# Designs tried in a protein design run: designed miniproteins, single chains, continued (2). Part 86

Each design is a single chain, and the fold is of that chain. pLDDT is the mean over its residues in the fold that is shown.

## One batch from the design tools (miniprotein)

Design m6977
Fold by ESMFold2-Fast:
Structure m6977 (fold): chain A 88 residues (1-88)
Amino acid sequence: SAAREAAVEAFTETLIEARKERGIEELSESEKEALRTVAYYIAQRMEKQGYGAADFAALAAAPTEERREAIVEILEKEEKEIVEELLK
């Protein structure tokens, strides 16, 4: 959907900003493309957890910090699910 694509672009920019904050001054085009691939993965995991078009539209329009918090939350949920499956 258009809302999901807008969220992916916003997530990509959020990931680029996070890399720059860690002292990486400039990213190559291939590195930016890799981060876009990660952003698609994040959106797919969010969709699996019940996120819809309205949620993606809200995240695309949200402040960067709110977007970072949502990304961290979804990745922590996925990590917990993987760890729980491994411990069965």
Scores: mean pLDDT 79

Design m6978
Fold by ESMFold2-Fast:
Structure m6978 (fold): chain A 93 residues (1-93)
Amino acid sequence: MELGEKLIKKGEELVKLGKETSSEGLIEIGEKLIEAGKLIIKGEKEKDEELIKKALEIAKEILELGKKAKVGPLIELGEEAVELAKKALEKLK
């Protein structure tokens, strides 16, 4: 499975959970994951390192939100998003 597609799938699952639980924070994090995944796919297709760097910054924001919420699964999700964006950058080099 492509790196960006993994983030989109996780983000869609989190948006669904947020809507079912009326958690605006989960919806926000899920939408950020979808955006990061789309930026990775576009950056890999166009060989645009700056798009993938934008995805990495969004992934770091997700990690910070998870740390502020003190929710272990959200912290792990943010760490995974950062790692996937870094791997996408490495593939362009």
Scores: mean pLDDT 81

Design m6979
Fold by ESMFold2-Fast:
Structure m6979 (fold): chain A 99 residues (1-99)
Amino acid sequence: EKEDVILEMERLIRATERGIELAEQVYKEAEKQGKTDLAEKARNILDELRRIHDEARSLLEKVKNGEISVEEAKKEITRLRSRYNALGDELEKIVKELK
C-alpha cells in the first residue's frame, strides 16, 4: 500500500513536470501571437500546475516520513490528479485556439 502510494505520487510529479513544460510553451506562443487573453489563461494554468507539483512533492515527503496515513495520502493524490486532469483539459483548449 505505502509503496503503491509512493509510486502513484512519483507518477503525478512527473506528469506535472511535463504539464509545466507544455504550459510554458503555450504561454510563450500565446504572447508571440498577441493573444493576451489566452496568455493570461495559460499563465494561470502554469501557476496552478506549479502548486500541484509543490503539493505533490510535499505529500510524498510526508508519506515517506510517516506523517500522513496511506488512506489520507490516497485521498490527496486523487484530489491532486483530478485538478491536474482539469488543467490539462483547459490547456488543450488553449492549444486548439492558437492555430
Scores: mean pLDDT 88

Design m6980
Fold by ESMFold2-Fast:
Structure m6980 (fold): chain A 59 residues (1-59)
Amino acid sequence: SALDEAAAEVLAALPASSPLTREQALTFLRTFGDTPEQLAAARRLILAEAERLVREPPP
């Protein structure tokens, strides 16, 4: 499904040390991904946050 594909892509992009847990990412996609447009937006937000955290990791 589109949700499973988006989840796989997000999880592959998250660094191992990310504070965004697998469960948090999946919950966000499920909560805000009711339509294909919302799922695409939620996926982009999570990927952007993952990239930001890689550049500026928390202590």
Scores: mean pLDDT 70

Design m6981
Fold by ESMFold2-Fast:
Structure m6981 (fold): chain A 70 residues (1-70)
Amino acid sequence: SLMEEIHELTGEVLALLKELHEQGKLTPEVLAKVEEVDELIEKYGQSTDPEELEKLKEALRELKEWLKSQ
């Protein structure tokens, strides 16, 4: 389900953030990117609209890929 995909992506993002923290790489830029997605989670995380949930999923996917490049 879409919510299961969002849950999985959230877990992957959190795992990457833990790795960056252990390496001392939680820069202001990383934190700002996380805050952008946190705002979307607050806005859309309780939504029943599939389009809003897809937008949240895409934001999490993009954050994951960006964090992997750090």
Scores: mean pLDDT 83

Design m6982
Fold by ESMFold2-Fast:
Structure m6982 (fold): chain A 97 residues (1-97)
Amino acid sequence: SELEKVKKLSEQTSSEDPQVALQAVRDLSNILDTSEDPEVRKEAAESLGKAVSNKNPEAALLAAGTVLTAVSVGSPEVREAVEPSVERAVRVVEEGS
């Protein structure tokens, strides 16, 4: 199921391999943008919010950008899921520029 794919990708964001972590964030961002299922979008958004704190700076920066877009134009469940990570996402984007 798509929900099981989101759970697997969420685990992969914590990979010691920076390319695996970055790819997982990219895949989660794509699922957030393309999924018609509110539960799948919510889980992807929550996973991206956690990825803002990723030890890999490229993965954290990508997740932060996605979170800031989602809080501005996302559906209500997506906006609620990312809100706790918005302040950190702003800081990550400012430091990553």
Scores: mean pLDDT 85

Design m6983
Fold by ESMFold2-Fast:
Structure m6983 (fold): chain A 65 residues (1-65)
Amino acid sequence: MKAILARVIKDYEGKSEEELTLKKGDKLLILEEVDEEYVLAENVEKKEKGLVPKDVIEKIAELEL
């Protein structure tokens, strides 16, 4: 399956239990684009899945899993 590797570009505190809390430099796998503002992603190190605002991440590469 394919996923997009992304980097967090600024610290973000989740606004709900469905959103990830993120630190600048964290690596994410983008699993699905939910809408124009959010993606569903997994934090690579913590193995946590949740919603992430598109404005706090930068897409780096496409991965084959």
Scores: mean pLDDT 79

Design m6984
Fold by ESMFold2-Fast:
Structure m6984 (fold): chain A 70 residues (1-70)
Amino acid sequence: KEELKKKVESYRKQAERYNRLAEGYDGAAQLAEKVGHKETAEGLRDMAEEYRKKSENYQKKADELEKKIK
């Protein structure tokens, strides 16, 4: 029971880390767009999307394990 809770916590921390990376890339994209570097902004948004997908994947893993604990 505690082992599963720790695994859920681990997955949620990974999801948070990837989401934070995605937010960082979104912020960088906003700055690039503001100074007229539209192509750079698009590339940075693509990176943000990739990290959001990784975050979502870990969130799903955490949700599945949490469902088993309840």
Scores: mean pLDDT 83

Design m6985
Fold by ESMFold2-Fast:
Structure m6985 (fold): chain A 85 residues (1-85)
Amino acid sequence: SKEEKSRLVSLAVGHLIRAVSYIEEGDLEGAVEHAEEAAKLFLSVDPNDSVAYRFLSRVYELAGDEEKAKEYRKLAEEYEAKRKA
């Protein structure tokens, strides 16, 4: 339902805010955990949400995990291609 999707988006935004806060504190492990949860929630609402994958790619890049950063960057590009008008 639209109500349920709104609730999931609100939870995702909460995790996104926590991820950003952890990045600012230098707690990259905490940042990754909350970024993963935010992305899971956003993707549960919209499976084609390329922004969720792009956000994960950015967080992994900041955490120094270049392999995962590249993986999620490719997923973001693939889902952006699927949204061709």
Scores: mean pLDDT 83

Design m6986
Fold by ESMFold2-Fast:
Structure m6986 (fold): chain A 99 residues (1-99)
Amino acid sequence: MKIKEEEREKWIEQLEEKIEELKKKLEELKKKKADPLLIEAVEEEIEIAEKLLELLKQEGVTEEQIKELVKKIEEELEKKKKELEENAEKTSELFKKVR
């Protein structure tokens, strides 16, 4: 089904708010000189949100297409997060073994 104009505007507003929050978080991480990998992850999340915002502004996009795209993006972000956590655990274990 084609997305209702009201629902599209609401999702645009929510994404714009999320992008603002992510940009503020990115600035805070840079100010604290946080891990470059964390900075990169937040930058990637912002890029993904901006792509979704562009898609929502296009005419004829269906609600189903948007939901599928959001799910794929969330799954990819979860995979990257798990890989980072596993790599951190393996590195920590190696350092404990040689200590």
Scores: mean pLDDT 68

Design m6987
Fold by ESMFold2-Fast:
Structure m6987 (fold): chain A 88 residues (1-88)
Amino acid sequence: SMAELEALAREKAAEILADMKAAVAQEFPDASELQRYEIMLEAAKIGLKHAEERAKSLPPSDEIRVQLEALRLVVEELEKEIAELKAK
């Protein structure tokens, strides 16, 4: 169902975000919280663009749809977190 695919995309997005947060904290220990989120957002946007281009050459599948939706959710969440940090 569409609801099941959306749930899988949200779970995958949460995993990607957790991995990115761990990686950026290790690689940029002296960066501010805002700087870390901006680094993650840039990486996520590049990843989404590459995934969308690859998807154009592949037959449609639920796996590809879930992956693209997860990457879109990652970008949206990072943009939201950055906006909230800037509002403080």
Scores: mean pLDDT 88

Design m6988
Fold by ESMFold2-Fast:
Structure m6988 (fold): chain A 94 residues (1-94)
Amino acid sequence: SDSLKSVLNRIAGAFRDLSEYFESQGDLETAARAREVAELARKAIAGEASPEEVLRAVEEFIRYLEEKYPDDARIRNAVAYLRELARELREALE
């Protein structure tokens, strides 16, 4: 659906931006994890992965960020945005 593709494109863009941000901060592990989620979202748009796999990857990345950066206000804001994207993806799957 157009709604599903729109959310997946926004997820791909958000995780590309996160990868660039964490790379700029020297956190290459978090940058690589974000890049993998962005690529999975691109594959889902192409029909090469399920949107449900993208949702799980986003939720796992949120959990990883909260464990690694529990006291960072900028990361809390990023997590809030990612939670909104996960909610929109879940709704688009209904």
Scores: mean pLDDT 90

Design m6989
Fold by ESMFold2-Fast:
Structure m6989 (fold): chain A 81 residues (1-81)
Amino acid sequence: HMSEVEFDREVLIALLEIEVAITLNALRHGKITLEQAKADIERWGERALAELRSLPGATEEDIERVRKIVEDGLKKAEELA
């Protein structure tokens, strides 16, 4: 039902969620610092936004989903500190 382009966008967003989850888990277990976790989450988000914008048919909703993942990730990182 989804076009290949829509599938690529959904995969990109899902990969960002996985990357953020891995980063938060590393922070929770003391493997990285809060500053490193925040820097990594922001970097993953910027890369995801750049890649998303390069895909045909990227919507404002797709961009907002990425921003929300980054914002929620940063808030959770602060709570773990």
Scores: mean pLDDT 82

Design m6990
Fold by ESMFold2-Fast:
Structure m6990 (fold): chain A 74 residues (1-74)
Amino acid sequence: MSLEEQQALMDSLFALFVREARELAATLSPAEFERERARMLESIRKYMESLNVPQALKDEYLARLEREVDAIAA
């Protein structure tokens, strides 16, 4: 897989996870969302560990996702 293909895969997954976070924020109370946020981010981290993508890229996208989820919660 090329770096461009890895980047495209990560961008697609990022968009999917952000959409899921927005749906959860719309349906859950703030307290319920805070609990689900921690579980969701841990599940995503575990999923990313299964991908054949450089660790640095995984770490970058996970950090970006955490910031986006924090912005959705604010």
Scores: mean pLDDT 80

Design m6991
Fold by ESMFold2-Fast:
Structure m6991 (fold): chain A 67 residues (1-67)
Amino acid sequence: ELDETVERVLAYLKSLPDGTRVTASQIATELGMSRTKVRFALAHLVNQGKVVMDSEIGKEPEYGLAE
């Protein structure tokens, strides 16, 4: 369910060292989830201000905990 996925993605990001950035693909692989499911959870967390999205030309966006 979406709420469980949001909680699991957030918990994973909190387990990483401060300042770590990861892609949706990396999170999906590590948690055994589809990229689509992870992207929905990340969009929800970004909208809540808990996660920051960094994008660069030609690269998949990277995500990390907000300050």
Scores: mean pLDDT 80

Design m6992
Fold by ESMFold2-Fast:
Structure m6992 (fold): chain A 105 residues (1-105)
Amino acid sequence: SLSEEQKQMEKDLEEAKERAREALKDKEEVIELLKKRYIVREGLSEEEAEEKAKKLVKQAEEGELSGIIDVLQAELLRNSDDEEKRDKLTLMIAVLSGEEAKRKL
């Protein structure tokens, strides 16, 4: 059986995957929000930002953690006016980003 920490991470990941699937019902809006984020935060050109956004959306659709995280970041930007949703998304993104960092080690 899995450890309690592994069981919790599996639950967090499944919830994040479901949330990403819901956000991706409007793929064009997610792509536009990711493009804006990559231009502002990473200094990418519009073309580079669009290519990266499409790549991360595809990774999220395939259940890849890096893509899921970026789609949730786009949902966070979309829900900027909703404090409860922002707080929940911010916590989820932080937990998943920590897991992604561990997997890259």
Scores: mean pLDDT 83

Design m6993
Fold by ESMFold2-Fast:
Structure m6993 (fold): chain A 83 residues (1-83)
Amino acid sequence: MSPEELAEALAAQAERYRQLAATLSGKRKETLQRVADALDRAAKRLRAGTPVEEVLRELARAEAELFASMGDEAEAARQAALA
């Protein structure tokens, strides 16, 4: 995948997360907005010639923040389904 193709994919994902965030409230909305901003910034940096590995390290941090926020909700939902 070229840097331009990756940048397009990241920008598209950021837009999808912003659309999803618009339907949510509270902590999940805030987390998705932060991740969307990180993806959009990453796409712009890739187009500006920033190395892919540097951008991916920055995105991994944003992804870890999203998964930490979602992990607790997923586990709670799983426990509720087993009760």
Scores: mean pLDDT 73

Design m6994
Fold by ESMFold2-Fast:
Structure m6994 (fold): chain A 65 residues (1-65)
Amino acid sequence: MERDLRIGMVMIYARVLFGDSATVREENGKVVVTLKNKSADDEAKAKQLEAVAKKLGVEIEIRYE
């Protein structure tokens, strides 16, 4: 469905931004991104990702390990 495609786009974008330094999963239609590193650059990228997800109408949650 179109919603699933938008979720997939957000997940791909998260993987491009963070690579192997983040775990990206889908939970009940929400994209959950768990960041392994807590740096200022990671926080800036997380805000950029949240903005993209909001624009696409996709729920997102950013977590830190």
Scores: mean pLDDT 80

Design m6995
Fold by ESMFold2-Fast:
Structure m6995 (fold): chain A 88 residues (1-88)
Amino acid sequence: VSPEQEAEFDIGALILAAATYKVLANKAEERGDLETALSGYEQAAKYYRKALDLAVESGVFSPETIARLQADLAELEAKAEEVRKKLA
């Protein structure tokens, strides 16, 4: 496989992992399990950050796609911050 194809696959896997943690975090927050929700949002943000870093480094994605990934990461980080404040 080409380096571009490897990057696309790796980025896709990281985004899927982030989406999985986000779903788990949302369900935990709905149950009032704020500690689990915080952990889930932090893990989702971590995987999305890795995906964004690889997307920027690989150069295979459009600026519009990069901007969308940045917006999604910012939303996850904001959710983690909100849950952290509720636990304070």
Scores: mean pLDDT 82

Design m6996
Fold by ESMFold2-Fast:
Structure m6996 (fold): chain A 69 residues (1-69)
Amino acid sequence: MTFTLDTLDELYAYAKANPDAVFEVVAGVFQAGDGRAFHAGDRLTGAELVEMLDNGGLFSPDLVIRRLP
């Protein structure tokens, strides 16, 4: 499954419910509130993604994140 800027709330809910799921940035940039930046090819667990989103991240309009199997 894939998530875009329009579905960030769904991404957050899914990641919170699935802390061990692995996600990959496919396109765009995600910058966490703690200053870490994620670009195409970078990976995060659901738990890491939730923690970073809770810190008030910034998102590019072309952001695409996919869940890995």
Scores: mean pLDDT 79

Design m6997
Fold by ESMFold2-Fast:
Structure m6997 (fold): chain A 71 residues (1-71)
Amino acid sequence: SDPLAGARGALAAVEEAEKLSGPGARSLAGTALHGAQESLRLAEQQGDEEAIRLAREAIRRATEVLKRTPG
C-alpha cells in the first residue's frame, strides 16, 4: 500500500466530512480517521515525511469533526 495515497484519500474524506453534519459527518470522519491512522503507521515505517505530515493533518481534522458531531 502507498501511505501517501492513503493519507491524501483520508484528507479528501475529512474535507467532505467537514461539509456535513450529523450521522453522515460522523461516519465519514470515522472512516477517514481509521484510514489516516493506518497510513501514518505505514508512513512512519517507510520514513515518508510527506505522508506522515498529511496523515497527521487528516487525524487532527477528522477528530475535530467527531468532537463537534456528538452521537
Scores: mean pLDDT 87

Design m6998
Fold by ESMFold2-Fast:
Structure m6998 (fold): chain A 67 residues (1-67)
Amino acid sequence: SAIDKLEEAIAALRAGDVERAIALVEELREQGVISDEVADSIIAALRAGNIAAALAGLREELEKLRQ
């Protein structure tokens, strides 16, 4: 599910696996779960080493799906 994939991306980042998190964000974009703008923002944060911003973005998208 979309929720499971977002949770997996968050878990990957908590484990320090930035490459896996980027791959999961790209899959979420391709599946239409997150917008291109949101995906680009999260990936840019990850490439800049801003893990906190990327985690905040992923958590926000997860919360939207739980509503």
Scores: mean pLDDT 86

Design m6999
Fold by ESMFold2-Fast:
Order: sequence, then C-alpha cells, then structure tokens
Structure m6999 (fold): chain A 90 residues (1-90)
Amino acid sequence: ATEAEEEAVLAEAKALTDEEVEKLLKEAYELIENKEDLLKAQELINKAALAYLIKGEKEKAAEAVLEPVVKVTPPSEEEIERAREVGLEL
C-alpha cells in the first residue's frame, strides 16, 4: 500500500467509535452467513480489527478476525482444542 493509503486507513480506523466497529462486524458476519460478498466482509473485519488494535484492545481485535472462521469452518475451535487434549494424553 502507498503511504497515503496507509495514513487514510489509520485515520478512518482511529475515528471509528466502538458502536461503529460493532456495526461493521455485524455487517461482515451477515455477509459471511449468507455466503455473499466475502471480499467486502473481509475488508470490514480488517477495518474493525485495526480499530480495536489502535485502541489497544488486542483481544477484541483477535476475536473479530477469528469469529467468522469458527462460524464457517466445520471443526469448531473447541473441537480442535479437544483433539489437542486427546493427542497430549496419548
């Protein structure tokens, strides 16, 4: 990305309120659930995650990125964790 594009993205992310970030995530998750415009959904998730990172809310940023993967991927994160636990006991 150009320096101007990076500055514009950062400025937009800094200007987003927590309510606006939640609205972006809701729109992105609805697009994923409907299997529509996945590229737009990814852009909205990236913007929301960046906004949380700028605010220092690293856990919320991680959750924003991971939640759609858990919803779309057949094995849940809990199923993956259970498989790891069984593997460690063998």
Scores: mean pLDDT 66

Design m7000
Fold by ESMFold2-Fast:
Structure m7000 (fold): chain A 90 residues (1-90)
Amino acid sequence: NLKFIESLPPEAQEQVLKAGEYIAEARRLLEENAPVEDVIAQLEKAREYLEKAAQIAEENGDYEKAEELRRLVRELDELIAGIKTIAENK
């Protein structure tokens, strides 16, 4: 959500935009049937940037935005776990 991103401090915005780039690359790799390890590596990078954005929001006293960013981190963690589970059962 662009409106949500624009409401973040500039430093946190930069981190979220970087996370978005890694998510887009992970999606491209997944659609092209690339190795699962490559997809997971991109998602793990996205997770790192979202965690940094959440920390910046929290340090700025915006606990609601920090929690929303941590919710996105949890969604990425679930996606990574799901991808790993599918890879194990192939």
Scores: mean pLDDT 82

Design m7001
Fold by ESMFold2-Fast:
Structure m7001 (fold): chain A 94 residues (1-94)
Amino acid sequence: SQEQLREAQELWQELEDFLKKNLSEEELKKVHAIVQQSLAEALARTQTPSQEEALENLLATLERIKAFAEENGKEEVAKKVEEAIERLKEIQRR
């Protein structure tokens, strides 16, 4: 639904704000690179993703960000991303 997409966008905005406060400029650039690559891959599949596809694309992006945080020893960031993943899954279940 439009409400699910809005909730997912608000969730992403909250997470991005957390990342800006808890990652270095270089680490944040790497996260932005993950987001851009995920967007490019999604657009290669379809130029007009459905709301369901948009939510699944965001979930995949969050899982890649979590992996980056874990690989770089950013435990608090990885935990915050995992919380966002679980919230997004709850939004998708509606």
Scores: mean pLDDT 82

Design m7002
Fold by ESMFold2-Fast:
Parts: C-alpha cells; sequence; structure tokens
Structure m7002 (fold): chain A 89 residues (1-89)
C-alpha cells in the first residue's frame, strides 16, 4: 500500500514537470490506474502484484542508457499502463 502511495506521488511530480502532452496523458492514466488498485484493499494478492509491476517499472527506468530518448521513456510507461490494465481485469 505505501509503495502505491509513493508511486502516485512520484508520477504526480513527473506530471507537473513534464511539458509533453503525450507523456502527461500517459502519466495521468498511470496515476488513475494506481488509484483504482488502491481501492482493491480487499485483494492483497492484487496489491502485491501491482507493487511488483511498480518495482519492474522503476528498475527499467533506472537502467535506461544515458543516450535514452523520450520515446524510450514512453515505451516503458506504456508497458507499465498495459500491465496495470491487465491486472485490473
Amino acid sequence: MEKLKEAIKIFELMLKNTPDPEIQKLLQEAIDLLKKVMERTDNPELIKKAEEIIDEFFKKLHNLPADSTREDVKKILEEFIKKLKELLK
């Protein structure tokens, strides 16, 4: 639960600092999905899987090479959103 709250804060900070409308849309979608996961407090397995997806996302982001483009960040964010959507089915 705390990991989800922290992830939401990080995404909200990214959203405030990102001038790119496409990245803003993806960040907002990620925030909305994380908030939906937080509403499922009756399902601890779902919360655990969401936390694993969050960990994977930040590991991928941390491991991006120094010459990484905006498009590389977008792909990681799109994959994160896809995994959360599949989890919430």
Scores: mean pLDDT 82

Design m7003
Fold by ESMFold2-Fast:
Structure m7003 (fold): chain A 83 residues (1-83)
Amino acid sequence: SKEKSLELIEKYIEKAKEKEELSPEEVRKALMELLKEEENKEVILYLIGRILRAIGLELEGKKVSSEEFIKELEEIKEMIEKS
């Protein structure tokens, strides 16, 4: 549901604010949880693209900045609110 998706996004934003960087695995799991609640095709495709990027970073042994992840979640939130 739209309401559940928005609640999950706010939860992940607050969790990300507690850290300077996140593991790609943590990012991937959060995005996959959002994907389970999403019904909008455009948002689904965007989430899939971001999940694939997280997998790529995981394979490279890289980290994701919390600032970058928060920005990504805010973009997803805006897409959901406009759908």
Scores: mean pLDDT 85

Design m7004
Fold by ESMFold2-Fast:
Structure m7004 (fold): chain A 100 residues (1-100)
Amino acid sequence: AVEELEELIEKKAKEMHEIAKTEDRVTALYKGIQMMEELIQKAIELGIEPEHMQAVLAALNADREKLRALAEKLGLEPEEVELLLRMAEISEEIRREYEK
């Protein structure tokens, strides 16, 4: 369900925030890639269409312009768009931690 994906994203964002504070940047990058793979796999398990995966990846990359363009092109439901925008916000916060 969408709620399960949202909870997983929030959990991974919190884990990544702690990793960014406590681990070196190479280790943080490695764990970040693993988390991205886990999120992609969970989205597939929840039945998110392959074309919608591009929107998920845009959100994880904090690419809001690409995300909005894809959401419009794919006709995504408002709840899905809101979730993806929340992903983008969390991803931006995580990236700011690495830029300290």
Scores: mean pLDDT 69

Design m7005
Fold by ESMFold2-Fast:
Order: C-alpha cells, then structure tokens, then sequence
Structure m7005 (fold): chain A 70 residues (1-70)
C-alpha cells in the first residue's frame, strides 16, 4: 500500500503539465524504484497500457501497473 501511494505521488511530481499523464520513461523509473522491477520490465508493463502508442500513460494506469507488479 505505502509503496503504491509513494509511486503515485512521485508520478504527480513528474507531471509538469498537471494533465495527469507522464512519459513511459518517467513512469518506468518510478515503477522500478517502488516495485522492484527493472526499468525494462516496468517499461514493458506501461507499454501494454499505452494502447494509443503515444509514449504516455495516465497516473491511474501507472497505479494499475504497480498493483500488477506486486
């Protein structure tokens, strides 16, 4: 629980536009730090959630990936 909450807060800090989305690279770094996944594995999970292929994920999708990683 605490790890996912901290990951979400870190993702919000990286959301410079305030639009609720971050890049896959930023999300992978946060997810890797808080879930124990490698950056490559975290990126792979986020890529599955990025159905539009635009290189961005919502903070909600990052939370879902973090829950799937634990």
Amino acid sequence: MDKIEKAIEAARELDKDGDGTISIAQGAKVLSKYTGLSKSEARKLLKKLDTDGNGKVSIGELMKAAEEAI
Scores: mean pLDDT 74

Design m7006
Fold by ESMFold2-Fast:
Structure m7006 (fold): chain A 58 residues (1-58)
Amino acid sequence: SMMEMMRKMEEERRRLEEEAERLGELVTQGHIDVGMSEDEAKEMGKRFAESYLKQKLE
């Protein structure tokens, strides 16, 4: 049914959001490790997470 399909899509979206956040944190940490500032590293991680999520939801 349409409601079951919508529930499944919402659950998958939540999983993708959690994965994107985790990957973004790894990207942030990697940039800090190479000497990037915390603010710049966090922005890089955020942009990566947003890009990843957009790609997966398409």
Scores: mean pLDDT 82

Design m7007
Fold by ESMFold2-Fast:
Structure m7007 (fold): chain A 108 residues (1-108)
Amino acid sequence: SALEEAEEYIEKALKALEEGDIEKAKEYLEQAKEANKKVKDSDKAALLSIKILLVEAKIKLQEGNLEEARETAKAVLDFLSNTEFGSEEEQKEIVEEAEELLEEIEKA
């Protein structure tokens, strides 16, 4: 339940960002963080924390806070490089999204 709640809130935050609703994205991200605190599987909680950090980087980019967006996206890659959690597919998707964010930041 807590794992599913955290995943649903991450999806809702990403959808809100695609719609340009930064305030709604922040609300959903806070709900994802609260749900993640209740996840008892430490590996799954750690992977969710990395995904939450990626959403934070996307929010910062949308806000025009390029420096914090860049630092946060780099932190995602750093955490993931030291993480043995999640599937190879999940890790690859997170890396690709973080790298895409860094490219968008360099264009801005």
Scores: mean pLDDT 83

Design m7008
Fold by ESMFold2-Fast:
Structure m7008 (fold): chain A 60 residues (1-60)
Amino acid sequence: TRLEVEVPDEAIEYVKELVKKMGGSARRTENGLEVEVPDQYADTLIANVEGIGGSARVIP
């Protein structure tokens, strides 16, 4: 599953490490990160991002 993730700059490394632990990949964008994670982790990633004051949206 691909997601757009918007988080504060201080949280970028946290989200990158979380995605890496999920077996996914992350790419820096102007608004934060574009990430790809296995489908089973998508909801967990969204919850973690929202928990730190960010937002995450699934890309079709």
Scores: mean pLDDT 80

Design m7009
Fold by ESMFold2-Fast:
Structure m7009 (fold): chain A 59 residues (1-59)
Amino acid sequence: SDLDGMEAAVAALGLGTEEVKRRAIEAGVRGGLGPEQARAAVESKTREAAERLGRAADR
């Protein structure tokens, strides 16, 4: 799928998407969130973005 191709392109470019997420979780914890809450917030935002991208790909 086009989404699979996009994921492969991101990985090939070494954009560090997972590293960016990890940094965001760490920043949330330093800002006063528990690790579970920070992880849940990042995962929630990622899921929302993926759902929107999936709908666009269906067009």
Scores: mean pLDDT 61

Design m7010
Fold by ESMFold2-Fast:
Structure m7010 (fold): chain A 80 residues (1-80)
Amino acid sequence: IEELVEKAKQALEEGNFEEAIKYLRDIAKQLREEGDTELAKIVEDAAKQAEVAYKNGRFDKAKRIIENAIKLVEEYLKEK
């Protein structure tokens, strides 16, 4: 998961919203496989919301959603 988080952060820094959203979905899938189903659902829902914002040209909103999801996963990993 940590590697996927770093990839999502880098994609976002590069302005590659589609890749960042893809990595959020990959993170959600791995969380679900590890039994963290509630966090996986939150991250997947964030990825969907970010994709909708991005497709509607709401880039600042998409960025905030992705950043908040990444931060939530990072905090979870530190406390695990």
Scores: mean pLDDT 82

Design m7011
Fold by ESMFold2-Fast:
Structure m7011 (fold): chain A 80 residues (1-80)
Amino acid sequence: MLYTPSPEVLELLKSYGATKDEYSETEIEYLVIKYAVENNLIDKETGKINLEGTKLGKILGKKEATLSEIMDAILSKSTP
């Protein structure tokens, strides 16, 4: 299944190699991981992604989240 992310998420992901209109869940996950790694957002003790003060955190309304929680939030705001 392919998903069209929300306009805010899509604009963010374009900076990390998002060039398509539609993405698989795995492609979105890869782009989210790339974003987290390049911005040093991964907490090594908890494995959670620190979203406080980030654009993604503002879009999702979260201060910290697991990758699964971020994916759920992005996909819930996406068109299948």
Scores: mean pLDDT 79

